Designed miniproteins, single chains, continued (5). Designs and how they scored, part 42

Each design is a single chain, and the fold is of that chain. pLDDT is the mean over its residues in the fold that is shown.

## One batch from the design tools (miniprotein)

Design m17443
Fold by ESMFold2-Fast:
Structure m17443 (fold): chain A 85 residues (1-85)
Amino acid sequence: SDLHKQLDEYYSTLSEEKKKEIEEIEKEGMRRVLEALEAGDVDAAVAHVEEMRDRLLELTKDEPEEFREIVRETYDRTIAGLRAL
């Protein structure tokens, strides 16, 4: 989606240290989301996406607000998509 493309573009402008932290957060979070979905637990999958969003917003608290808005919107749309399953 356009939002995921924008998010990836903003992530590419961050320091290597922050990129690594983001990659670890997303890797762990997505593993948990997939495990929850395989178990048929959409509520647990949503909770894991919300945890990823909150951790990424904390990690990017000093970044431009426009970037942080893209993070919020991207993850909120992902949550809406999961709830529509």
Scores: mean pLDDT 84

Design m17444
Fold by ESMFold2-Fast:
Structure m17444 (fold): chain A 85 residues (1-85)
Amino acid sequence: GPASVKEILEAIGLVLRVIGIEEDLENLERKGELTVEKLKEMKKEAEEILEEAEKYFKDNEMGRIAIKKAEELIKKIEEKLKELE
């Protein structure tokens, strides 16, 4: 059904969480502090956001943006893990 304002705001929260992980990743890489352990933790957080967005927010545009951004972040982390292994 149509998303409520509350559901849209909650989905925006998921988008902001993905952006936060992306910023943390960029900052750690810039500082040379990026480790396999930190990448695996970030991937797990992104996968949890993806699962939440797919279960509860796939019916609204912001939820779909959260899904796409989380998927892109997971792929980026997986590529960085391959570079460090």
Scores: mean pLDDT 87

Design m17445
Fold by ESMFold2-Fast:
Structure m17445 (fold): chain A 73 residues (1-73)
Amino acid sequence: SEAEKAREEAVKIARKYLSDEEVEKLEKYMDKAIKAGLTPSQVLFGAAMVALRMGHPKLAEELLELAEKIKKE
């Protein structure tokens, strides 16, 4: 549930930077990470790495900031 909430927030942020096709790729990654039992912060860290590999460093930065914020709560 917390991981799913992190996924929803990540998708909202991602839609500012990514095309619909790129959003689907990011969502598929996060769904696999959640199914693998990764924590919300780990899911967001992985999503940031996917964003960086897709050529979106600003999105990666925002996702890392979200991961740090969630970790401190």
Scores: mean pLDDT 85

Design m17446
Fold by ESMFold2-Fast:
Structure m17446 (fold): chain A 110 residues (1-110)
Amino acid sequence: LAELQALAREFARLHDQAAEAWAAGDEERAAELAERMIELGERFAALARERYGARDPGIAELVRRLEEELARVREALAARDFGALLRELGRVGGLLGELLDRMRALEARE
């Protein structure tokens, strides 16, 4: 759980930096940060599936939704639609939060 929490915190930090870069007009920095956030999201999804997927079908379903949302992030990045990119990254952050809440509830039962 601690490793997944650390990945989610880093994702949130990079999201703030990406929003700041975009607000400053630095599209290349925003794109670079978005690529790093996609990598973090993919690592989170892989670890969540590995550690909790077999234990809880609700976590498995949220991981599937996370993977779908990461695909939308990649599409927005390829289109260089930074408004859509930041919104989709925000949705990814929300899914990371939902996954962590469900994992914490599962751990509290044991």
Scores: mean pLDDT 86

Design m17447
Fold by ESMFold2-Fast:
Structure m17447 (fold): chain A 107 residues (1-107)
Amino acid sequence: LEELLKELKELLEELKKIIDDYINGKISIEEARKKVIEITKRTIELLKKVYELTKDERIKELLKELEKLREKLEDESLSDEEIIENMNRIALLTEEAVKLVEEILKK
């Protein structure tokens, strides 16, 4: 579980960097979107392992929300504003996942 938390924190840092790189004009919206989709898939895989170890239903809810946002980001009809909104929501949910796993580890 501690190793999974470390990987989850690394994914959150990568995710924040992608969003910042987009905001600062270093990458395009499409580059940011593709990278966020890839990170979200890896985050989902890690959280599935966390759920198998913990059986915590809060992890299961985060998984459902992240899967929905990933599917939405893969929709080619999204506006730039909708892409940004979905990327920010994924970052918030990933941060919540980190905090939740840290809470579980303290017990």
Scores: mean pLDDT 85

Design m17448
Fold by ESMFold2-Fast:
Structure m17448 (fold): chain A 84 residues (1-84)
Amino acid sequence: SAALAAVTLAVLAGRWRGLDEEAELALARATLAGLGIELGDEELARLFAEARERVRRLEELRKRDPEKANEEIEELALLVGEAA
């Protein structure tokens, strides 16, 4: 979904900037608001947890196959772009 893709990119960007969990969540919320997506706190918490797990797997993939990892990041960015 576009919401999950947006949250995943926000978490990834936060990790690369060294943000803590609260700042990552705030960035995810701001990203969703920019797309006109409104979620309840429970749904956002679920997507945030799922996105953190995806980012962890993506960082592992980036160490083994950076080209494949870049392809997945581009797919997430395209999905978010289509929703905007």
Scores: mean pLDDT 81

Design m17449
Fold by ESMFold2-Fast:
Structure m17449 (fold): chain A 89 residues (1-89)
Amino acid sequence: AAAKLAELAEEGLAWVEENREKLAPESVETYTQAAEALLAGARSGKIAEGVREAVRIMAEALEKKTGVKVPEAKLEEAIAANIAAAEAL
């Protein structure tokens, strides 16, 4: 789980760097922060914490772009689903 999650996060960071000039600066920042949170969680053995932080980063970016608040209940459902998916890796 942790090793595969770290691999995917590193691949995500590499993809962002390769496509930096084709992405909006805000997207580069958001994707980099989310991937770094996943990588930190994987490397420290705190997968659930890393996934939670990554999902919150993505949700906050979405709220900022749309002006619409993501309901906390739906955010927690998304976090739980993503933690389960990451632990299944």
Scores: mean pLDDT 82

Design m17450
Fold by ESMFold2-Fast:
Structure m17450 (fold): chain A 92 residues (1-92)
Amino acid sequence: SSEEELLKKVGVSKETAEEMTENVKNGNFDAVADFLEALRKAGLSVSDILKIVNLILSKVDESDVEAKSRMIGIILRLMALSLPEEYHAGDP
């Protein structure tokens, strides 16, 4: 499956992906943020990190607006940290 191929490519176990999904469902967003930051520091592309986040969010209830909002905030921060300094707070 595309899920198994993604997880194998990025070196994340299925058990870890399931644990992160449960952390989102339980409101433990700090654990998810730390996990995604560790992947960024390990050299994962923003594209691959976004695929992992989309995988996690695909397993979260669509009615969980708080979880989706918090995850978007985590993604935006990670993307900002992955851009050159000139794109972090510069005028266009």
Scores: mean pLDDT 76

Design m17451
Fold by ESMFold2-Fast:
Structure m17451 (fold): chain A 112 residues (1-112)
Amino acid sequence: SLADREIERLMEEFDKYAVDGKLDKEGLKKFLIDRFYVPEENADKVAEKLIELLDLDGDGKISREEFRAFIRYLLHVKPETEKEREVQKRLLEIDKDFNFVITVKELIDFAK
């Protein structure tokens, strides 16, 4: 499907910013600026909030699996794992439209 191709494309982009298969705060911040067009002045706060939401293992980084769960949520793909369902629950708390879409603006607002 188009969603499957978009997921794979975004996972390839993740790998460009990841170190040892994980995104730290700096890698996530750069990804958000370059790929999600988050304003540079907001990127630090957005990265911190995304780590708080997606870091299920508590290491202060976003794993490939946690990032995949985030992307699947953004593309309205049904969660397949318990980790993906947990990520979806957390992200729904900041989805103001209740339509399973988080915009860059909503992510920025959450970071405030």
Scores: mean pLDDT 74

Design m17452
Fold by ESMFold2-Fast:
Structure m17452 (fold): chain A 67 residues (1-67)
Amino acid sequence: SELEEKLKELEKKLEETNKKTLAQIKAAPDSRQNTIKLTGQALRDIGDILDEIIKVKQEIEKKKKLE
């Protein structure tokens, strides 16, 4: 279903965001300021993705209950 495809896309996006952020922190100059900026952005991005995952999971559950 479209909702299950959307869920898979969001889960992939979450994994990619986590991997990218960790790689950026490791590759970046050793500076507290840079780490704070990268971590702050990652938390916002991860939060947005998690909110969308929750919404999609709720819609899937709702659809199953209507059957």
Scores: mean pLDDT 77

Design m17453
Fold by ESMFold2-Fast:
Structure m17453 (fold): chain A 100 residues (1-100)
Amino acid sequence: SDETKKAQVDNFKLMMDSVLKKIKELVDKGELELAKKVAEDFLEDLLTWAKLVVPDDVYQQIQQLIDEFLEKLKTASGEEMVKLFEQFVSQVTSLLDQYL
């Protein structure tokens, strides 16, 4: 149902917000390699979760956003990492809102 889809998407958004908060905390502490690891591990879990919850076309778009984020993350500074993840969260949220 649309209500079930909304609940699943809302849980997805809560997970992304929690990870963004953790990345900000780690960047503020200068723990950049740990921040990258947290982001990478979350995105792997996110992709696995999305495959079960969203339609294939939405899943492919999320996978593309993840691939683009991970490529940019390779050379990102701490400030860039936070902005990249904020942009990623915004893009995925917009995509999920279009799906609902």
Scores: mean pLDDT 82

Design m17454
Fold by ESMFold2-Fast:
Structure m17454 (fold): chain A 112 residues (1-112)
Amino acid sequence: MSEEIEKQLDALLAEARAAGLEWLVRAVEAVREHHKKKPLKNGENIALALETRGDGSGELVGEFVEEGVEPEEAVRRAAERYGASRVLAFKVVDGELEVALADRAAEAALAA
């Protein structure tokens, strides 16, 4: 499982770099660093809260890990907790990474 997750993170990082998505590069690098220190287990979510800039860069403003939560719910909780403009959640399910994204800046623009 750990090796499979590492391969998926490496592939996602390469794709993010090729696409010029600096905020996604930052998010994936944070997940990789967490996984090196404490390997993500089946059913665990890691949620990352980012401030994104007009140039596409991102600054990590918060992260947390929880179990038994769907990625969409993890994103919702992280967005509420950190007030960040963009939130990503990564969940390990049977050796695969499931990803959810929320863009609160788009929601705020629609609500204004």
Scores: mean pLDDT 73

Design m17455
Fold by ESMFold2-Fast:
Structure m17455 (fold): chain A 64 residues (1-64)
Amino acid sequence: AAPVEPNALTGKAGMAEALKRSAEILERLGADPQAIEDVRKAAENGASAAEMTDAVHRAVDSLA
């Protein structure tokens, strides 16, 4: 039984799931495919929260 440590590990996994959900929504709204790809890569490559946020911001901005 592995110990459960603080939000760093759990929050990262939760952030990746949130990014996946956001990417699906943004794709349906017509966001830029390039920006969506960046969001997915950030989640899969284990980017920092700041990098993940930047990718999402870029996708959202593409809708404007």
Scores: mean pLDDT 70

Design m17456
Fold by ESMFold2-Fast:
Structure m17456 (fold): chain A 100 residues (1-100)
Amino acid sequence: SEAVELMEELVEKLKKALEAIKLRAKKGDEEGVKELVKAAADLLRDTIKKLEELNAPKEVIEEMREAAKKLEEALKSSPEEQAKTMEEVLKKVEEILKKL
């Protein structure tokens, strides 16, 4: 499925982003954490648009929108809370992928 391949690519990109976010957070690089979390949220939004074009199930699209919103709200929090939210969002995206 093209939707499955798209979601697998998203998961791999989010895993790499999370490792970089964790490293920046440990170094106290607040702006660097925010930059990567914002990029990850934008990637989620772009993936949602592509899933809509592929006529993915509405439930999948809604869960993905909730994940993106959660990550966007985390931008208002500390670097450590942003890293934690990024980890929770990655886990949620992996769970959504397993349903496809």
Scores: mean pLDDT 90

Design m17457
Fold by ESMFold2-Fast:
Structure m17457 (fold): chain A 61 residues (1-61)
Amino acid sequence: MEKKKKALEEAKKKGKETFSVQEVRDILQKYLGLSDVEILRLLKKHGITDEITLEQFEELL
């Protein structure tokens, strides 16, 4: 899916090892159109409460 690819490319361009929950929410809202509630449920499903790695972000997509 092109939207998921763009989200992942933006995350990779940042060159960071970890991302804050806020950064992840911003990317998911911008590229996937997910609501705050959907994002929170997704993060809880994967046990994410604070920072996530690029690998964990790929699993969310």
Scores: mean pLDDT 75

Design m17458
Fold by ESMFold2-Fast:
Structure m17458 (fold): chain A 77 residues (1-77)
Amino acid sequence: SSMSDDDIQQIRAQAHAQIGGRTITDVMEQQPSMTDAQQQAALTQKLISAGGDPSSITIDQITQNGITVWLGSARLA
């Protein structure tokens, strides 16, 4: 099943609380049509587009509420 917007916002809020200020976080649900590399590339592009420093990007795969998601973080440039 797909993850709800509320679940995504909850994951994002938890991640933001852990890494502190001058950072951005974003999450993407695992897409069955995408490879791990494609998911990481898409999330990386979202972070860069939001003003993230490309050299600071960290991407992790996590499972929450039974759904696998990709969590990315970057420092603001």
Scores: mean pLDDT 75

Design m17459
Fold by ESMFold2-Fast:
Structure m17459 (fold): chain A 88 residues (1-88)
Amino acid sequence: MEEKKLEEEKKEKLREAYRELGRLLGEGASDEEIAKKILELHKEMGLEIPELSEEELRKDIEELREVVETGSEDTEPVKLIREGKEEA
């Protein structure tokens, strides 16, 4: 089953990408580096990449930081991001 192999590979890549995003946050990476990682995650998920202005990207990054710190969103991606941040 071709679809099952691709889904498993996508899930593993997504998990690694979320953890790497968390590590970047923990290391105090620049907003530019974090924005690049967010865009790569959107591509990996097959989501439409919105044409985001620099201001919109900064807002998304700040919201992501707050969600990770407050635990207001306890989804699998947020948990993986927190795990990566703790490893930094």
Scores: mean pLDDT 68

Design m17460
Fold by ESMFold2-Fast:
Structure m17460 (fold): chain A 89 residues (1-89)
Amino acid sequence: SMAALQAQLEANIARGEAALREIRERLMERLGLEGTQALSKRMDSIEEFVEHARELAELLGLDAEKIAADIRAGIEAAEILERLREALE
């Protein structure tokens, strides 16, 4: 059903946002406000962004593979949800 799909997409987005927040909090803790700019590095693809986030998570001592997977799932879910909203209008 559409409602079940939307709920799953929203849950994946929330997990991705939580993973990015965890990286941001650890960067703030270790490097201060300037450290959060490491996540703002220009990326031309989802693959580059996810790999960059994975490397940052690994450097910060976080579960890099889980964080990378959650971020990827969240970005993909956000794109699908946007396209679904566009198709319904």
Scores: mean pLDDT 78

Design m17461
Fold by ESMFold2-Fast:
Structure m17461 (fold): chain A 107 residues (1-107)
Amino acid sequence: SRIDEKIEQLKQIIDEMVSLIKDPQLKAAIMQSNNDFIDTMRQLAKASPDKQYIVAARALSISSEIDVQIRLAAKTLDPANKAKALALLDEYNRLSTELFKLVVQEN
């Protein structure tokens, strides 16, 4: 499905992102937040119309946490890897927004 394709793209971006990070705790936190976002997208896809707002609000909160985590991680990197991390964050934010719209539209 298009949803599964977008989920796979998000996983690939996060894998590339965490490859730049040497701190195992920060790496694990970013990966966990991405897993939580994906699980929330799957919950949103199954949610009744009357309950979609609550699940959608949680998804937006998690995406904001991922943005903060990646920006904090980027501060620990050299200039070249920092630029790459921020570019990957922009791509992640674009794809996560597309996934969110797709999940809401298909319900």
Scores: mean pLDDT 86

Design m17462
Fold by ESMFold2-Fast:
Structure m17462 (fold): chain A 64 residues (1-64)
Amino acid sequence: SELAALLAGAQIELVGMHLEGASRAELEAAVDEAVARLRARGVSEAEVEAARAELLAAVDKIMA
């Protein structure tokens, strides 16, 4: 699905940012931007909240 592809792309971006030395705050800001893009595409608020939770869990895993 388009949503799954967008989430996969966002996760790849977060990993790349971390490898370049990005802080947790910078990764969380990137999550906020990805979520804003999903809202702009008309994704439902429930799906946006699920996507935010998934991306924040990815940040926690990356920063562990």
Scores: mean pLDDT 85

Design m17463
Fold by ESMFold2-Fast:
Structure m17463 (fold): chain A 77 residues (1-77)
Amino acid sequence: MLKELEEILAEADKRLEEIGERYRAENVPEEEFKERVLKVLEETIKKIKELQKKYGKSKLSELALKHLEKMIEELKK
């Protein structure tokens, strides 16, 4: 579980870095950048929830979900 959670979060970070690099290099509109970020965050939440179904809830996985949900809420406002 812990290793799988770390892999999910590392993949999300990698995807977000790639989106950020393209945004800076290509002058992508902020709205398009936000949509791409939102998709990564939503997919990451789904993966963590599936991990919780398989291995049960942990404080770390709950904290990760809470943090990601707050980021999505802030991004949508």
Scores: mean pLDDT 80

Design m17464
Fold by ESMFold2-Fast:
Structure m17464 (fold): chain A 60 residues (1-60)
Amino acid sequence: AMEREKKLDILETAITLALLRGEPEDKVRENAKILAKGLGLTDEEVDYAIERARERAAQL
């Protein structure tokens, strides 16, 4: 089984790339929830990952 920290990093990275590509926020959120469910992550962790990804994208 993959470590939870690595699963969160995968989720954050995927969201960051989608935001950098100009994907609409509603689609980013929808796709993030689907990916998170596959990884066994919670909706709260999706919300956290989206905020972290926005911070990352803003720094680039």
Scores: mean pLDDT 81

Design m17465
Fold by ESMFold2-Fast:
Structure m17465 (fold): chain A 119 residues (1-119)
Amino acid sequence: SLSPEEILELHVEHLARVAREVGVDQKTIDEIVENAKKRIKEAKSPEEYIDVLIETTEEFLKAVKPNLDKLPPGKQIRYLFLVEASSVAALEAIGKKYNIPEEKLKEYIDRVREIVRKA
């Protein structure tokens, strides 16, 4: 099974790919990725890994939004779905690894879905 660091790094790589495909400049992507990798290394608890996941997802969504808004509605839905699916999968994987209570995990998933909905 993957470590929480590996789960988060895969999630960050998926978000970086979405940002590249929607046309975010490579410098901005590299800065978000570098910051996320640093925060992943510094995280020491399940709650800190979840905070890094949610906050990094929100940071990528803010970076993609200006370019995303210029795309046809079908492409906007596709990219938002990819971001949500990656984030939920990473939360479920971390939740399983740390035996996070189902009710608490649902709160984190609902929080990510709300962030994506508001993007």
Scores: mean pLDDT 89

Design m17466
Fold by ESMFold2-Fast:
Structure m17466 (fold): chain A 85 residues (1-85)
Amino acid sequence: SEVEKRRKELQELVTKALKEAKEYLKKGEEEKALEVIEETLEELLEKRAKRVREEGKLSDEEIKELVEEGRKKIKEIAEETVKAL
């Protein structure tokens, strides 16, 4: 199913990002680790926004608010993720 394919693609994206971030942290490159996680979170947000648009259940304004709220949280989530690694 498309749901299972999308889930696998998201898992692979997250797994790759976490591995790259851990390697940067091992080298003491915390800023690069944060950048990798932030970029991955932005990509996940864009994929979610595209999916929600395709589902047609939300208005363009509601999707805009979802994206804006997501972007505000990206930095905090990335910092917490890197700290947990």
Scores: mean pLDDT 81

Design m17467
Fold by ESMFold2-Fast:
Structure m17467 (fold): chain A 130 residues (1-130)
Amino acid sequence: SMSLLERIAEEVGLPLETVEDLWLAYSLLELYLSQKNPDPRYLERAREYLRRAGEALGLSEEQIELVFELLKRLITNPEDVEGIKELLVKLGLDEETAEEYARILSEARLNGDDYTLLLTLAQILKKVAE
């Protein structure tokens, strides 16, 4: 059977390695931020995987840092739809598209819907790279 990551890669039209790197960045950042005594190695690895995914898509260092802040906001304050939207607008999405994606990301995170969360993040990275 196809993995969830393989399904997302096929649906969005991104390399599997890029989707895997994005999921590892998100998962390691979530693990880091959930710890009472955070281990800096998880943060360093999260940043490395996100840089790999972003560079593979031709994102600038500024865009990669904005995506990092987006992941952090989704993990720490997923109810902040306006803050998520602001980061998406800074990434170059139009205001209407940013509002729609911010709501989808917020709802997916709050409901524990990892499939929709990762699918939507992958779609955002593809749009930013265009």
Scores: mean pLDDT 89

Design m17468
Fold by ESMFold2-Fast:
Structure m17468 (fold): chain A 95 residues (1-95)
Amino acid sequence: MSPEEKLEKAEELREQGKLDEAIALYEEILREHGETLSPELLARVYANLGRTYLDEMRFKEAKAVYEEGLKLFPDNEELRAGLEAAEALLKLFGL
């Protein structure tokens, strides 16, 4: 399966509420294809993985994912917004 096909499948799994399966596939994409993906697709993987962690209320892991993405894409507004959301949720839940 191509990295683009894996990304489409992970997005489909997330839409189906199969959040753990989506997370595993996004993490596989980063591990196996992080060095070969286009910058646009790589940023999308970080954004979608972070959002999936937020959907599971795994706010510390969401924060870590957005921080890693922002190291590569410091001006990415979606990743910045995701980090801000993760930090706000951590503060709200006393984590």
Scores: mean pLDDT 88

Design m17469
Fold by ESMFold2-Fast:
Structure m17469 (fold): chain A 104 residues (1-104)
Amino acid sequence: SMEDELRTLLYLLVMHGMVLTAERQLEQAEKWLQENNGNAEQQALLAQMRALVAEMRAIVEETEARVRATTDPEEALRIAQEGLDRVLALEAQIEALLQQIKAL
């Protein structure tokens, strides 16, 4: 339905915005640690954050490609929902790592 198509587009837009935000947060954290001589523990947490941000990017790109490949609007919505759920879980992990870096 048109409603399913609009929801699919909204979910893709939201997850795309989330990965852009995560990538900016990573760049800011990397710059801050470089300028403030971040310790080994902070560098290890940053490496974990970098891996999760890369995973989020891969999920967004995979989800967008799968949505474009399908002709079924109901399947497209399901794929977008699954992608968004995975991105939301990674966002929570990235935020937790960022708070740990800031607390050190």
Scores: mean pLDDT 90

Design m17470
Fold by ESMFold2-Fast:
Structure m17470 (fold): chain A 90 residues (1-90)
Amino acid sequence: KEEIEKEIEKVREAIKKGDVEGALEHAKRAVDLVNSVKDEMTREQQLKATAAQTLVDVAEAMLKAGSDKERVMKIVEETLKIIEDILKEL
């Protein structure tokens, strides 16, 4: 839980700096950490964790394809909201 919260703070810092690549990297790490505690989650939380993984994968593919960085950042922000929703119940 504490390691996930640290990665969330790093995502927020990167977003404030306009660092899309850094925000995505830390969001990926936060999602990986959330998935590492899947056995402690409800079915609903597990589905949300899967959705967060999908959003991060889409954001990475969009960034590599040269998509609008603002769109990638919005997906990272939505991923962060899902992770924070999961954490409030952990």
Scores: mean pLDDT 80

Design m17471
Fold by ESMFold2-Fast:
Structure m17471 (fold): chain A 69 residues (1-69)
Amino acid sequence: GFEDSWKDGYMSEESSDETKTSHSMDLNDDLISSEELQKIDTVFSSSNSVDEGGKDSYEVTHTLSSYSL
């Protein structure tokens, strides 16, 4: 019946993986503090070496550039 096809799709689609709590622990780490992203962006664009005399700025930029691009 109609429901039978839906159940097959539902079980295959979710497969008991829909429980938000299942990935909540991973999401907790993946949530990534906005503060972390903001600091990276600030260091990259705003506080990129100038105040520190350019130390590591080249390496940091090179590494982050590879990640972003």
Scores: mean pLDDT 48

Design m17472
Fold by ESMFold2-Fast:
Structure m17472 (fold): chain A 77 residues (1-77)
Amino acid sequence: MKVPRPLPDGTLARVTVEITKDEAGTKELVSVLGVVEDGELVIAAGALSVLRRPDDSSKRYPEENITIVDVEGIATI
């Protein structure tokens, strides 16, 4: 996913995302770790599972259902 404000490449970031989980508009806030590369957040493989749909674990939530709420730079790699 793209970072709303560009952090320098190689930044380890904690990203808080709001996920709309269902048609009723149920929202969940989830924090994931990732590295910024070429202005995009590359999420660690282990953290990717929290973005998968519970009804189909082979699929992630659509990007339109995922809103980045906060991005916090933790360290430079």
Scores: mean pLDDT 62

Design m17473
Fold by ESMFold2-Fast:
Structure m17473 (fold): chain A 70 residues (1-70)
Amino acid sequence: SDIDELLAEARSLLPEAAKVSPELEQQVRDIIRLLDLAKELESRGNTRTARLILEQARRMLDVLKEEIEK
């Protein structure tokens, strides 16, 4: 699922974020928590809220990737 794909991406990014700063590492961990929540909501049939959280997490992760790459 899209949530599982983004979770895998965020987990892969975690060690790179940790090399840059503890703050970026924490932000990636926060995104992982949001995605875990979205997956739980999807499993309960709350697909609309899960999609909204997924889109927010995706946007946040894109910003963090830019911060890590600079």
Scores: mean pLDDT 86

Design m17474
Fold by ESMFold2-Fast:
Structure m17474 (fold): chain A 100 residues (1-100)
Amino acid sequence: SAEEVEKLIEELEKLHKEFLKAVEEGDIERASEILVKMGKLLNEIEKLSENDEESKKKVVEFLKKIAEDTKKAAEEAKDPGARSLLLTLYHMYEEYIKKL
């Protein structure tokens, strides 16, 4: 439902912020754990949005915004490990935008 998709978008935004903080702090283990949770959440969002065009549009708009922010963070990253994690998240967002 639209309400369930909105709640999942809010959870994704929270995880996205926690991921960026973990990367900034150099906590690679925590960043990797959050990335796995984000992947599962994105898969759930895709399934719930499958037959709801308005939910798909809302999800795509949100993902495009956070993908752009993630790409910029990756370009500004000085640490190769941090850059690799940010690029992994960016590509994950791009794949879900493509699927929706």
Scores: mean pLDDT 86

Design m17475
Fold by ESMFold2-Fast:
Structure m17475 (fold): chain A 88 residues (1-88)
Amino acid sequence: MPEGVKEFIEELEKKGVGKIEELAKEAEKAGDLEAAKKLRELAKESEKLIEELRKKAEAKIPLSKEEVEEIIKKIEELVKEAEEIAAK
């Protein structure tokens, strides 16, 4: 895939999935197993969105700015939901 696209996907993984997984670990350490379970589900949803983007990039399908922005927005919404769960 193009170098810039690879870096972009890696950054989304770190800021999206990685952040939610870190919140899930903290919830487990705090003994909040219900919050940890929900956070892991959000991490999997975020990972699926990133995998979809990666597959399109590898297939060299042109991604519009609108499509990229929509995926970023969805990941940001999942991170926000995860932060709200962790803030209990």
Scores: mean pLDDT 77

